Designed miniproteins, single chains, continued (3). Designs and how they scored, part 60

Each design is a single chain, and the fold is of that chain. pLDDT is the mean over its residues in the fold that is shown.

## One batch from the design tools (miniprotein)

Design m10066
Fold by ESMFold2-Fast:
Structure m10066 (fold): chain A 83 residues (1-83)
Amino acid sequence: MEKKEKLEKLEKALEYLLKGIKTDDPEYFLKAAEIMEQLGLFDTSELFREAAKYTKSNPRKSTVLATAAALQIIGEMFDIELE
């Protein structure tokens, strides 16, 4: 996958993450998880899937998990930009 394509997918995942947090809609976290899987970022994908599971039952835990996923995505973006 090309550097530009990777960055565009990571940006899209962050957009879905922000929508998920703002709307409390688990579908946005699941869409972000699918993008992470396409990029081979399986640990980050699992954080999004867990955030989706807790969206209704434990919104605070969902937000913490989504925030952890966001930090991992930002780190990956910086790694790509430095390469």
Scores: mean pLDDT 83

Design m10067
Fold by ESMFold2-Fast:
Structure m10067 (fold): chain A 77 residues (1-77)
Amino acid sequence: DFLLEEAYRLGYEEGRRLMRELPEPEAEEEVARRTAFLRAAAEQARALGDEGSAELIEAYLRGFLEGYEEVRREKAA
């Protein structure tokens, strides 16, 4: 699915960028804020019957957290 793959890719790139650009405490706070917002948005979309939007948000969030964690591990090495 092109849209799900693109959502994941955009999230992945943003997660990597955020972790590279910000000091670790600030990056962790921003990740926590964005994660809470995106999870709430996906749950709201599902509650309204918009499963497609929920899936796109979840794909983006998966990419975002994976990109963030990958750079975080690189910085810890």
Scores: mean pLDDT 86

Design m10068
Fold by ESMFold2-Fast:
Structure m10068 (fold): chain A 88 residues (1-88)
Amino acid sequence: MDWEAELARAREVLARSTDPAEIARARLRLGEALAGLGRLEEARRQYLEVGIDLGIEQIKYAVGLAGPPSEEMVEAAERAERGLRSLG
């Protein structure tokens, strides 16, 4: 896997996207690429941000400010949690 290319693509999506699901998936990919490159603290930050972003969307939904989080966001957060566990 070309982790540098994956990292660059994920950063491009994060720079341009306003869709929470697309942002969550891109942040997950960024974390996975950083982990593959051995940049473990940066990978941890990205994985944590996926969980935080999902939490914010769940709160917005609960208070009537947004619709429910998408299945894609939930899946990305679950994968990010597994990524965090794999880093120790």
Scores: mean pLDDT 84

Design m10069
Fold by ESMFold2-Fast:
Structure m10069 (fold): chain A 60 residues (1-60)
Amino acid sequence: MEEEALEFAYRVVKELLDAGEDENTALSRAGAEVMRRFGLSPQEAARVAKRALDRVLEER
């Protein structure tokens, strides 16, 4: 569950950043989509989205 949410968030963040969106927009949208798809709380979704963003930025 958490690993699937992270993998999904990673793809969303990467797609948005590759499209030229800023980090705050990518984080916000990934969090919202993870919450919607996996039924996570806003706080859990925010943590997953932040971990995904950090991973994308470290990989470029």
Scores: mean pLDDT 80

Design m10070
Fold by ESMFold2-Fast:
Structure m10070 (fold): chain A 87 residues (1-87)
Amino acid sequence: MERLRELAERVAEIHKGPFEKLLLTAVAIAGLSEEAIREVLRMTSDPSTSEEELEEMAKKVLEAIKENREKVEEMFEKAEEKVEAEE
C-alpha cells in the first residue's frame, strides 16, 4: 500500500485541497471502472514503479475525473440522497 499512499499524496498535492478531495478521487476511481482500479493497484503493488509513473497515473486519474465529471457528480448525488441523517 506504500505506492498507493504516494499516489494519493500526489493527487492531493495536485488538487491543493482538503482530504475530502482525495476521498472524492478515490471514489471516482472506484466508480469510473474496475479497469482503472486494477491499473492503480497494479502500479502501486509494483516495486519498480517510479515516481514519474506515479505522477503520470495521478494525472490520468484527474483527467478521468474531468472526463467523467457527470458520472462523479451523479455518484455523489446518489450517495447524498441515500444518506438519511439520523438525529
Scores: mean pLDDT 56

Design m10071
Fold by ESMFold2-Fast:
Structure m10071 (fold): chain A 91 residues (1-91)
Amino acid sequence: ATAERLLAAMRALAAAAGTTITADQVRAALERLAAVATPESLEEMRAALPPVLAEALAAAPSEEERALIRLSAEAHAAALELIERDEGVPP
């Protein structure tokens, strides 16, 4: 399941960064990023990540929220790579 793989990737990145966060918080941050980026195609979504990340970071009021947004963006990028590998067929 794509959502389950996204959560696993987010947890792995959080563990590697030494940050302990809840899966629900990471999912919420991912959903916030996804709401700004239209997921019409893999390439378009990847191209949208950097400007969306910059905008989200600028709007974040705390260092904890900024760290969560960065982790969510990295997990999102990793998830898009996984989707490309496993579900890379055209719609």
Scores: mean pLDDT 57

Design m10072
Fold by ESMFold2-Fast:
Structure m10072 (fold): chain A 79 residues (1-79)
Amino acid sequence: SMEKIEYALEAIDKAGVLLVLQGQEESVAVLQEAAKRLKEAKTDEEALEILKETLKRLQELGAPQEVLDIIEKGIKEVE
């Protein structure tokens, strides 16, 4: 649904603000790509997979736990 895609975009936006404030340029780029993909997503399943892939990439980059928690909450809201 559009509402679940909007929840996903809100999670990405909130996480992005924190990463920008911390100067985490590579992690910010991951979120910018995720936001672009989410705007083109047509199903809740596509939005969920984008968030899960984004969480994995951020974990691999060592993003702060507070950012990971925001994305995990977004995943639960979309599920």
Scores: mean pLDDT 85

Design m10073
Fold by ESMFold2-Fast:
Structure m10073 (fold): chain A 87 residues (1-87)
Amino acid sequence: SIAEDIVNTLLNAGVSLLDLQSLVYVLTFGTETAKSKEEAIEILEKYGKYIFKQLLRLFEQAKPKDPKLQEAINKVIEILKNNGIYA
């Protein structure tokens, strides 16, 4: 799934589960938090295309100083665009 590919890309880049949970919280309008990787994927899939558009906008505006994190963000943007998600 798109959500699984995104979550795995971020975790492989060294994003902590706590930071991923915070990202899920922000993207769900502050209504839900994840307790695990699996729950984060489920929440992102539940909100679908709307959340993926918000994630795309957030990541296109992100300017991290860590090159590894910037590369992971670029990969997530590519995953979203390749699956027909546009800001």
Scores: mean pLDDT 85

Design m10074
Fold by ESMFold2-Fast:
Structure m10074 (fold): chain A 75 residues (1-75)
Amino acid sequence: LSKISKLLRQAAKAAKQGNTDEAKKLLYQAADMAKSLGMDSVSDTIYSIADQTYTDPDGAASQAQVLADHLERLS
């Protein structure tokens, strides 16, 4: 969980900096890790955030941070 949260926070930083390709790459890495752990709903949520990265990078960053905070409380 902590590594997924770190990837989500890194993706949020990249999105805020306008590095949308890097943000999407980090989000896909986080989603793949969540899926490998059997966290299908979390993985689906992260893929949805990744799809928003080009159209609403600030919104994507905010959602990634909220999800990271939630996962940190579970770990």
Scores: mean pLDDT 82

Design m10075
Fold by ESMFold2-Fast:
Structure m10075 (fold): chain A 87 residues (1-87)
Amino acid sequence: MKEEVERALEALETLERELEELDKRVADPSLSDEELRAILEGAKRALPQLEKLREKFKDNPEVQEKIDRVEKKLEELIAKIEERLAA
């Protein structure tokens, strides 16, 4: 379990960093609708993976807290892209 928890935390930290970079990229007005849709589909695909991790580590508060943070950032990214594509 220790190695599994450590790997989960590392993966979540990597994902959080990637989401911060994508959030900055989405702020670029030169980014095409095709690129925005690709990012959106990737983000939507990550949501069920986070729920699977949440269930696997339901008794681990540290992992749950990190999932909550990443999920919030992911939902914010999705909302920004959908708003931009709708405009």
Scores: mean pLDDT 82

Design m10076
Fold by ESMFold2-Fast:
Structure m10076 (fold): chain A 98 residues (1-98)
Amino acid sequence: KKQEEAEKHLQEGEEALARGDYETAVKHFEKAIELGEGELRVQALIGLAAAYRMLGDFEKARKYADEATKIGGREAGIRFVAAVLRLVGDQLDREWGW
């Protein structure tokens, strides 16, 4: 099913985010959005927005965060902020986690 392929790309995108590979994360989240529907698409849009934020593309980050919020409401916006805070924390831990 397309949904199963979307779930695989969502997982690979999230794993790429966790290791700081934001460009790879973008690629996987774009595929997850293309193939996925409903909640999975919202999760992929949040991930894509967070990846673009970490890459410094604030215009695209805002665009995809707004799309996620339009579909998933306030909760999607909160999840986006939480994702960015987690990624910043993970990056600091990788650089200075003595």
Scores: mean pLDDT 82

Design m10077
Fold by ESMFold2-Fast:
Structure m10077 (fold): chain A 115 residues (1-115)
Amino acid sequence: LREEAEAIKKAIEELKEAIREARERVEKYREDSEKLAEARALAESAAAKLIATLQDVEKAEELAKLAEKKIKEDSAELGKGTAEEARKAAEEAIERAEGLAELGELTYQRLEEEL
């Protein structure tokens, strides 16, 4: 339980940092589809890692790496498109990641109370 709680806490902290960086990139690179696609990849990769950690702490790193590979491939294709599409995808990914961070914090609080 304690080791699982610490892993979840770390994944939440990493997700919050990725959300902050992704939001900064969306604001700075409004017309750069590649940079906006990178912002989407940052938010989704960190979110996938938290989801994997919540599912199985022991397998989390391997599952997150598989998800990250697909996210990077999808984001590379997104970066070849319009800045509007990439910006929308990044904003939607950030919103989903923010909701997931809140859910993760609630899960961490419950685990801490059970210790």
Scores: mean pLDDT 83

Design m10078
Fold by ESMFold2-Fast:
Structure m10078 (fold): chain A 71 residues (1-71)
Amino acid sequence: SGVDDLRRVLDWARGTPSLTTDQIVRAVETLLRGMGREDDAEEFRERSKGKSKEQTLEVAEELLERLEREE
């Protein structure tokens, strides 16, 4: 499922210290758009602006929790 794919992307991001915040944002946004979740992708992009990598991952986790509740 897309939820499982998103969890995998977040685990990859946490396990790869060399990744930039921009790379993480692009990976998550691309996955959400691929799932047909364009509004969630736009929200994630806006909420991650000016945030650290750690803060960006927290936003992604909040979205993941919301998606899990909607499935």
Scores: mean pLDDT 82

Design m10079
Fold by ESMFold2-Fast:
Structure m10079 (fold): chain A 77 residues (1-77)
Amino acid sequence: TPEEHGRRAAEAAKQGNYDEAARHLVEGGASPGVAGAIAKTVADGGTPEQVRDLAEALENSGFKEGAEVARAVADAV
């Protein structure tokens, strides 16, 4: 379900598994806003470089709008 994918994406991101997080967001049909919320959580617990790693994973998974929002979060930290 989309809710299960969102939950798994958040858990994967918390563990630094950004490729897995990006895959779950894409499979769940997540909005760019959900990607941004996860990026902010990574920013709160990590470095701007880790948020950029998430953004790269999102872009590589075809979620260009999610990657753009995540990059904006990284640049604001």
Scores: mean pLDDT 83

Design m10080
Fold by ESMFold2-Fast:
Structure m10080 (fold): chain A 114 residues (1-114)
Amino acid sequence: SMLDNAKKIALKVLSIAKELRPDESERLEKLERAINKAKTKHELLEELYRIMDLIGRIGREFRAKKAPTEVIHIVDLLGMSVELAKVGLETDDVNTIEFAEALANLARERLQRL
C-alpha cells in the first residue's frame, strides 16, 4: 500500500540520519517507533512533518559547522525524500512516492561512498 511504502521511505531516511548524527539516535529512534505505530494516513503525515523539521535542523547545523559538501548533499536528499513522501501520500500519487524512494536510495548510496 502507499501508506506502507511511505513508512518504508521514512524509516530509511531515519536510518541514514542516525548514521550521520549518532548523537541524535534517541530522538530518531522515538520517531522510528512513532512511524511503526502510525495506522492512518493522518497519523503518518504528522510524523513525516516532524521528520522534515528534524532533517531541516540537522541540515542547518551541518551548514553552520561547514561540514563536507557531500554530507550536506546527503541531508538535502533526505529532506527532499521525506517532502516527496508527504506530498505523494497527501495526493495519492504513486509516481511521487517512487521518486521519494529513489532519493532515499541515492542518499544511502552516497553515504556508503563517504
Scores: mean pLDDT 92

Design m10081
Fold by ESMFold2-Fast:
Structure m10081 (fold): chain A 92 residues (1-92)
Amino acid sequence: SELAELVLRELREALERAEAVLEELRAHLADPSASELQKRLAALVIEALELGQVRPLEEAAAELLRKLAELAESLGKEELAELYREAAEILE
């Protein structure tokens, strides 16, 4: 649950400056020097922030954690993926 609390706090703070944070993340996605992993992470955070503007914060955080679990699993980080999934379930 500490991971769930951290993600909720970080998303809440980012949502207070949503337009500025979204601009920075979209600029990062357009950066040809950014790694594929950096671009994937930026895209997931953009989706979570956009969802958090129209849905409850807990729902946006849970969706981000589920997507982070999928990304971790795709990279062979099974223990990290399980940790993200457990955190998402706590928020639902």
Scores: mean pLDDT 86

Design m10082
Fold by ESMFold2-Fast:
Structure m10082 (fold): chain A 60 residues (1-60)
Amino acid sequence: MSRVVRGRDAALKYALSMGFPVRVEVVGSDDSAVVHDLAELRAFLARYPEDTEFRISTWE
């Protein structure tokens, strides 16, 4: 499952609904990571403006 969301709060809520681990990608950028918990996700998202678009995907 994969979804594009706008904003850090929306990305956090969507990732929590899917469960960890998740893959996070910055839309229009080569920057991506697999994050294993909420703290890792927060650290990734904090590098970008609040209104940035993120793709969140299930990772196994």
Scores: mean pLDDT 80

Design m10083
Fold by ESMFold2-Fast:
Structure m10083 (fold): chain A 85 residues (1-85)
Amino acid sequence: MPSREEYLEQLRKSLYELISSLVQSDRARNVFVAPEELKRQMLAFLLREVEETRKYFPERPVLSEEEARELVEEQTARVLEEHPL
């Protein structure tokens, strides 16, 4: 069982890999990814994960909604920087 810190680190890495995969997949299909649309979908995903984590581990809030938004913005910007148009 991973610790809270290990789980959070894995979640951050998984989010980066998920966003990167989606951007690369869309480009391979000649689809232009709208950054705002991508952020909205990823934020919804993260907030769902935060809610599930809170439900099972109420003593350990992992992320606030604001922290989730910042993480999505950070990882999305990083992916788009590495995979520019």
Scores: mean pLDDT 71

Design m10084
Fold by ESMFold2-Fast:
Structure m10084 (fold): chain A 105 residues (1-105)
Amino acid sequence: DEIIKKLEEALKKTKDEVIKYALKAAIALLKKDYESFEKYLEKLQLLYVNNPSKTTEASALFVLGILYYLEKKNEEAIKYFKKALETTDDEELKEVLEYLIEYLE
């Protein structure tokens, strides 16, 4: 799966804990590992509540985009990925989002 491979490459490069949990959540969701997805989503939510930032906002939008993609709602997925791309300053997340937007368009 090319999407999972791209996310795993980004996960190896990122040093940001928020981005790591967002990527882990997305990978788990794409693998239909709902137990791991829930665990990583809970960690991401905790990071959002304790330290809201552009990174936590962009990460939430990214995960929502993946959820829409899995529901085969590609137009909504692209919309959320574009919002995440506008929000984030993280280079690894930008690269993932640009890849996903191009892949779905």
Scores: mean pLDDT 87

Design m10085
Fold by ESMFold2-Fast:
Structure m10085 (fold): chain A 95 residues (1-95)
Amino acid sequence: ADDLAENLRLGGEVTRETMKKMADNALKRGLISEEEREKVIKLGEEAERHFRRAADALEAGDFATALSHYLRGVRAYDEGVKIISDSAKKKVAEE
């Protein structure tokens, strides 16, 4: 449906913006390094690119390519979130 492709594109944009805000906030709270912040931001940009390519492939009827890009986008998002969550868990364990 058109809604799914539109949601993938919008979800990609929101994911990029959210990951940047999360990385900025995590850096301010001392949860991650500046290098980790840049890595999370780049992963957000990668996730947006993959979700956009998934939407394009879905509209073209190439469901295999759409699924491949969707999974790559999800993995990029998960990796970025994991950088922040692992650092937060480590700080809690050190208390």
Scores: mean pLDDT 86

Design m10086
Fold by ESMFold2-Fast:
Structure m10086 (fold): chain A 107 residues (1-107)
Amino acid sequence: SRAHLEEALRHVEEALRLATDPQVIERLREAIRHTEEALRTGDFSSLENAIRHVQQALELATDPQVKRRLAEALMHLGRAGLEIGPDSKIPQYIGTILYAIGVLLDL
C-alpha cells in the first residue's frame, strides 16, 4: 500500500497548493503529516488520522479542484486501509471509497 499512500500524499499536497480557506489548509497540513507518518512507519493509527483530516477538509472545501484532489486522496487512503487495516474495518474503508466516488460524481 506504499504506492496508494504516495498517491494520496501527492493529491493532498496539490489540494494544499490550490486551497485558500484557512480551515481547509489546517486540515490538509494535518493530513500530510499523518500520511507521511503512515508512509514512514506503516502505522494504522496514522492512516486513520489522515483519512479523518482529508474527510474534514473535503466537507469544508468549496473549490471543485480542491474537492477533486481530496476525493482522489481519500480513495487512495481507503485502498491503503483495505491492504494494511484489520478485516473488521473493511466496511469502513469501502464506505470511505464510496463517499469519495460520490463527491467526484457531483463535480
Scores: mean pLDDT 87

Design m10087
Fold by ESMFold2-Fast:
Structure m10087 (fold): chain A 98 residues (1-98)
Amino acid sequence: RAEEYLERGLTPREVATAFLVAGDLQIVAAEVDPENAEDALRSALGNYKAAAEIFKELGDKEGVEAAIKHLQRLAETAERLGLPDIAEEARKVAEEFK
């Protein structure tokens, strides 16, 4: 998946940023369509985790910290929408990157 974006001339940092943006869009989708929120939030978790992994591999501490903050917001949104299992997974992933 990341390799497809690199073929389009994106840098690894730009790819990681695109994953953060995709996750943010999925958070919005979960808030406007609560019946499909679980799928949207699980997709957001996957995108934020992918961004964090890329930033960590690059040694980009600021990028990793940004991804951790996005994972924390995902956890808060999941709690508000009644999806505590996703909130717990998001917090666990955030701790893995500290």
Scores: mean pLDDT 84

Design m10088
Fold by ESMFold2-Fast:
Structure m10088 (fold): chain A 87 residues (1-87)
Amino acid sequence: MPDFVRYLLETMKTIEAAKSIALAAAWRLGETERVEKEIEELEKKLRSGEISEEEALEKLKKMALELIERSEAEEQRRAAERRRREE
């Protein structure tokens, strides 16, 4: 878990990388449409100058980490359920 979070933080050095990670996690959770809209809104604000690249990257990092944590929790829950059925 901690090593995975460190890997994600090192990977999310660009807005494009953070978007890709957030969308991948959202796809696993079935929340792709919602996350795509949030990313599009952030990109529009970045293009208009309402937020800085640093602010956009920080918001994307937070969103990606939250989605990854939720997707990992869901995967662990499914793995535990499969093990119970094998017993």
Scores: mean pLDDT 73

Design m10089
Fold by ESMFold2-Fast:
Formats: structure tokens, C-alpha cells, sequence
Structure m10089 (fold): chain A 81 residues (1-81)
């Protein structure tokens, strides 16, 4: 399902971020956000939002942080819509 794919991509993104593979982490986070939006499921959106917050804490590149923060804002907009 879209929720399962969102969770899988977000889990892989956080692992990539922790391993210093920041570009891959952002790419996988983008896929997680896309599937979370397609799911329309508030629990999925919240879970991906929380995982993005953890990625932002771990990544070192300011550009990667900015991209992850933009993705997090997109999820917040979906939750508030």
C-alpha cells in the first residue's frame, strides 16, 4: 500500500542519513513524502513527519537540512488540509 511504501522509504532514508549518505537520504525522503501524500492517511503522514525530524537532526549539510525541512512543511500542509 501507499502507507507501507511511505514507511519503508522513510525507514531507509533515516538509515542513509545516519550513515552519512545525505543525498540518498533526501531522495528516499522525497519518495516517502510522495507515498504518504498519496495514502491520505493521517497516521502515516504524522509518522513520516516525525522521521523527517530525526533526519534533520542527523544530517550535516545545510542544503540537505533545507530540503528535508521543505518536505516536512509539505506533510504539515497535508495534515492541516
Amino acid sequence: TNSELAIQYATNALVAAKRGKEELAVELAQKAVDYAKRSGNAETLKLIYEKLGKMIEVVKDPKAKERLEQLRKQLLAELES
Scores: mean pLDDT 86

Design m10090
Fold by ESMFold2-Fast:
Structure m10090 (fold): chain A 63 residues (1-63)
Amino acid sequence: NEERIRKLLEEAERFRLSAEQFEAVSEDYLSEGNMLSAESAREAAREYLEKAKRLEEEAQRLR
């Protein structure tokens, strides 16, 4: 189902972009010495990457 694969990959890409944004926020907090906020942002980035990987794996299964 090509349309379902495409939609899953589009959603995964959006989650990867969100992860990149949180990684940048984490780096900014680290440069300010705010370790707790940096860890929180990094955890958010990890969660978005896991969501993206799950969608990518689902797209792979539909082949």
Scores: mean pLDDT 85

Design m10091
Fold by ESMFold2-Fast:
Structure m10091 (fold): chain A 88 residues (1-88)
Amino acid sequence: SEALQAALELAVEAGKAVENASEEDKERVEALAQRLLDAVKAGDRAAAREAARELAELVEELAKRGEVSEEEAERVLELVERLLELLE
């Protein structure tokens, strides 16, 4: 329940962070967010942790390329850390 709520919040904030990114990068983030949500709903903690880490890596990459602001990237990374703690 808490993990699903955290994953939903992460998916929303990641989507907002890439609002001004390229369509290809938006699709990459949306695909990872969907994988994360599906894994959390299935109770697959290992898959959920992997998807969350991949999402963090992608958002950091996009921030380095200037497609995501540093502030938005930091918000997403904080939500990833919170979700990973809930998936321990």
Scores: mean pLDDT 87

Design m10092
Fold by ESMFold2-Fast:
Structure m10092 (fold): chain A 80 residues (1-80)
Amino acid sequence: KYAIILKDGKIYVLDEEGAKKELKKHFPELSDEQIDRLLEAVDKYGGLVVTDDGVETVKNIEEAKKEAEKKSTKFVIVKI
């Protein structure tokens, strides 16, 4: 499962297909290939922060919640 944390603090706990749909809904500019690559990286590293400047890794949902509060963060996604 994945937890997606949006900039407003909302958290979605979803399976792989649900995570793909939710990301596409909130970030329609992301291609299917970009979403697939993000989920592969989350599976490998445990979690990612997606910002205006790029992508960084996070270790757990507690760290992810703190990163989501930052102004530059678009969303955080974590493997759970």
Scores: mean pLDDT 79

Design m10093
Fold by ESMFold2-Fast:
Structure m10093 (fold): chain A 61 residues (1-61)
Amino acid sequence: ATLTVTIITPISTPKDKVFKELKEAALEAAKKNGKKVSSIKLIDEVVTDKYRILTFQIELV
């Protein structure tokens, strides 16, 4: 299954922190549903003066 997730964070939040937290959440959600995370890919990034908007594609098997 393929999921698209958009995360909006303050510009002060590091991208690596966002990715780490998303990865942990995706792994937990997959485990709860008897699935595995096959990939997490950043597919879009928009930066404004106040926010960073990151769109990820998550593939579950």
Scores: mean pLDDT 83

Design m10094
Fold by ESMFold2-Fast:
Structure m10094 (fold): chain A 79 residues (1-79)
Amino acid sequence: MERFPATEEGALEAARRAGEEIGVKVSPDFARGLANAFKAAGLDYITLEAARAAVEGMKGDDGEALPSTNGPPVAPVAA
């Protein structure tokens, strides 16, 4: 799996890749939030899978949220 550094640039690239697969455009503000969350969890990288899950969550197209998630990576919050 591709990994990106937990920086604004790395998060933007990861989110862009995930967004292309889902069909969503992401903002720098969203990418900065991703980088901060992963750094707060003690991680220096963001996986494409984690970025994809985060982008899909922000899309809010289908009423499906995270009732039953089976992904190994977690997206911690530290705001």
Scores: mean pLDDT 67

Design m10095
Fold by ESMFold2-Fast:
Structure m10095 (fold): chain A 81 residues (1-81)
Amino acid sequence: MREEARERMRRLAEEYRGYLGPAAELGARGGSPDDIAREVALALAKDPSLLPAAEEMAEIAKRLDEETGEKIELAINTAKG
């Protein structure tokens, strides 16, 4: 399960190489939850059309680490308004 989640996260990093890619790459490598959430928030501020991809990333992150998933969800909810 965790290995599958890391692989999905890496695929998101490849697909969204621009703004969301750095956050997904950090998630795949087990980066800091705060750093990942910050990169997601910056990506959504730059391009709100990335919202569905960020939501998918939050679901994947919950399977790797609940804290990381929760912090990504908080970043998404803040971006929504």
Scores: mean pLDDT 79

Design m10096
Fold by ESMFold2-Fast:
Structure m10096 (fold): chain A 89 residues (1-89)
Amino acid sequence: LTLDQEIAAALGLIALTVSILDAKRRGREDYAEKLEKYRTEFVKAVEAGDLPKAAEILREASKLAREEGDTDTAKIFENVAKKLEELAA
């Protein structure tokens, strides 16, 4: 990965990790568990250098966040996914 790609990937990982911790703090264990699965898939995609797949996973996580009423988190995931898509082109 280039430096810009690594920074975008790091932001995605931070967003997922912070969202997991917030969900756990709020007692939303099922939501946190689903986000942890997305974080695991995201890390695997980044390690493989597959930025389009990493962006896809963040878009899926964003959809989950919207379903859970976590609109601000959903927007963050969408913004990072868009950045990863732009850097993959």
Scores: mean pLDDT 88

Design m10097
Fold by ESMFold2-Fast:
Parts: sequence; structure tokens; C-alpha cells
Structure m10097 (fold): chain A 78 residues (1-78)
Amino acid sequence: DKQAELDALVDRAVAELRATGRATITVSDKDPKTAEINARLAARDVIARVPAVVESFELEEKDGIATATVTLRAAPAP
């Protein structure tokens, strides 16, 4: 279930941000656009739970698989 995989990525990233001040979200798909959209949606869900900023975004394609990676850094509470 793709939604359950994304939810698990969000939960892990939230825990990483709270523990270390940084988190990395990695999403893979055959379609680069789908990988990017899902990685950005997961990052948005993480930021909704923990104040953070997007530090970097990378998209790699290898052997017909696209991998989108978003790195987040914790921000001060508003």
C-alpha cells in the first residue's frame, strides 16, 4: 500500500527531526514525476507536524527507477 509506505516515511522523518534536527525522505517510483510529487507531499506532512525547512531536493534516475530525496532541517518554533 503506497499510502502506508508514505505514512511510515513521514513518521520516521518526524522522529528523526525531533531526535537530531535533520531528516531525509526518500521515495522511489518508475515515474520521476510521481517520485517527486510523493516526496514533496511527505515533506509537507512532516513540516505540518514539526517546524522544518527544506534544505535540499535531489532526483536520480537509474535502471528505470526514479528516486527523489528531500532533506529537512528543524526550524525554531513560530
Scores: mean pLDDT 82

Design m10098
Fold by ESMFold2-Fast:
Structure m10098 (fold): chain A 81 residues (1-81)
Amino acid sequence: SEIEELLREIERVHEEIVEVARTLPEADVRALMARYQPRLEALGRRFEEAVKAGDEESQKRTLEELLRLGREMLEEMRALA
């Protein structure tokens, strides 16, 4: 399913973020996370609401945004390394 594919890709991006974060100073990681955290939390809440509503289309859309945001964060972290 598209949702399962998106979740697998998000998990892959998360693993890469964790790996890159280990190579960076803690202060730099904390500062970057502080900039992304509000957007990640907002998308997490939207996904939870879509799940509770049984709205698969909104679930897909929110996961696509989460994946896009995760890739953006990963690129910024790689630029710091």
Scores: mean pLDDT 88

Design m10099
Fold by ESMFold2-Fast:
Structure m10099 (fold): chain A 88 residues (1-88)
Amino acid sequence: SEEKLRQLVVWTTRKILTIANNSKNLSEEELKKKIKEVIEEAKKRAEELGIDVEEFYKLLIERLKELAKKYPEYKKVFELAIEIIKES
């Protein structure tokens, strides 16, 4: 459903924002690991909910691009998340 897809995008972006807010306390390796874990969990949830993973990734990438414009201080974290999604 469109509502389940919207909720999953919101859930995933909230998790990434939490990581971004703590990013100054994380090494580059720890940051990448935490983002990968969130993306892997989100993919699992999409599959369990019958959400098309490619559609989910497309909407998530667009939302992360919007967040990078809104929160330029976290731009590198959102760009890293987009790279990880594209490699998934």
Scores: mean pLDDT 88

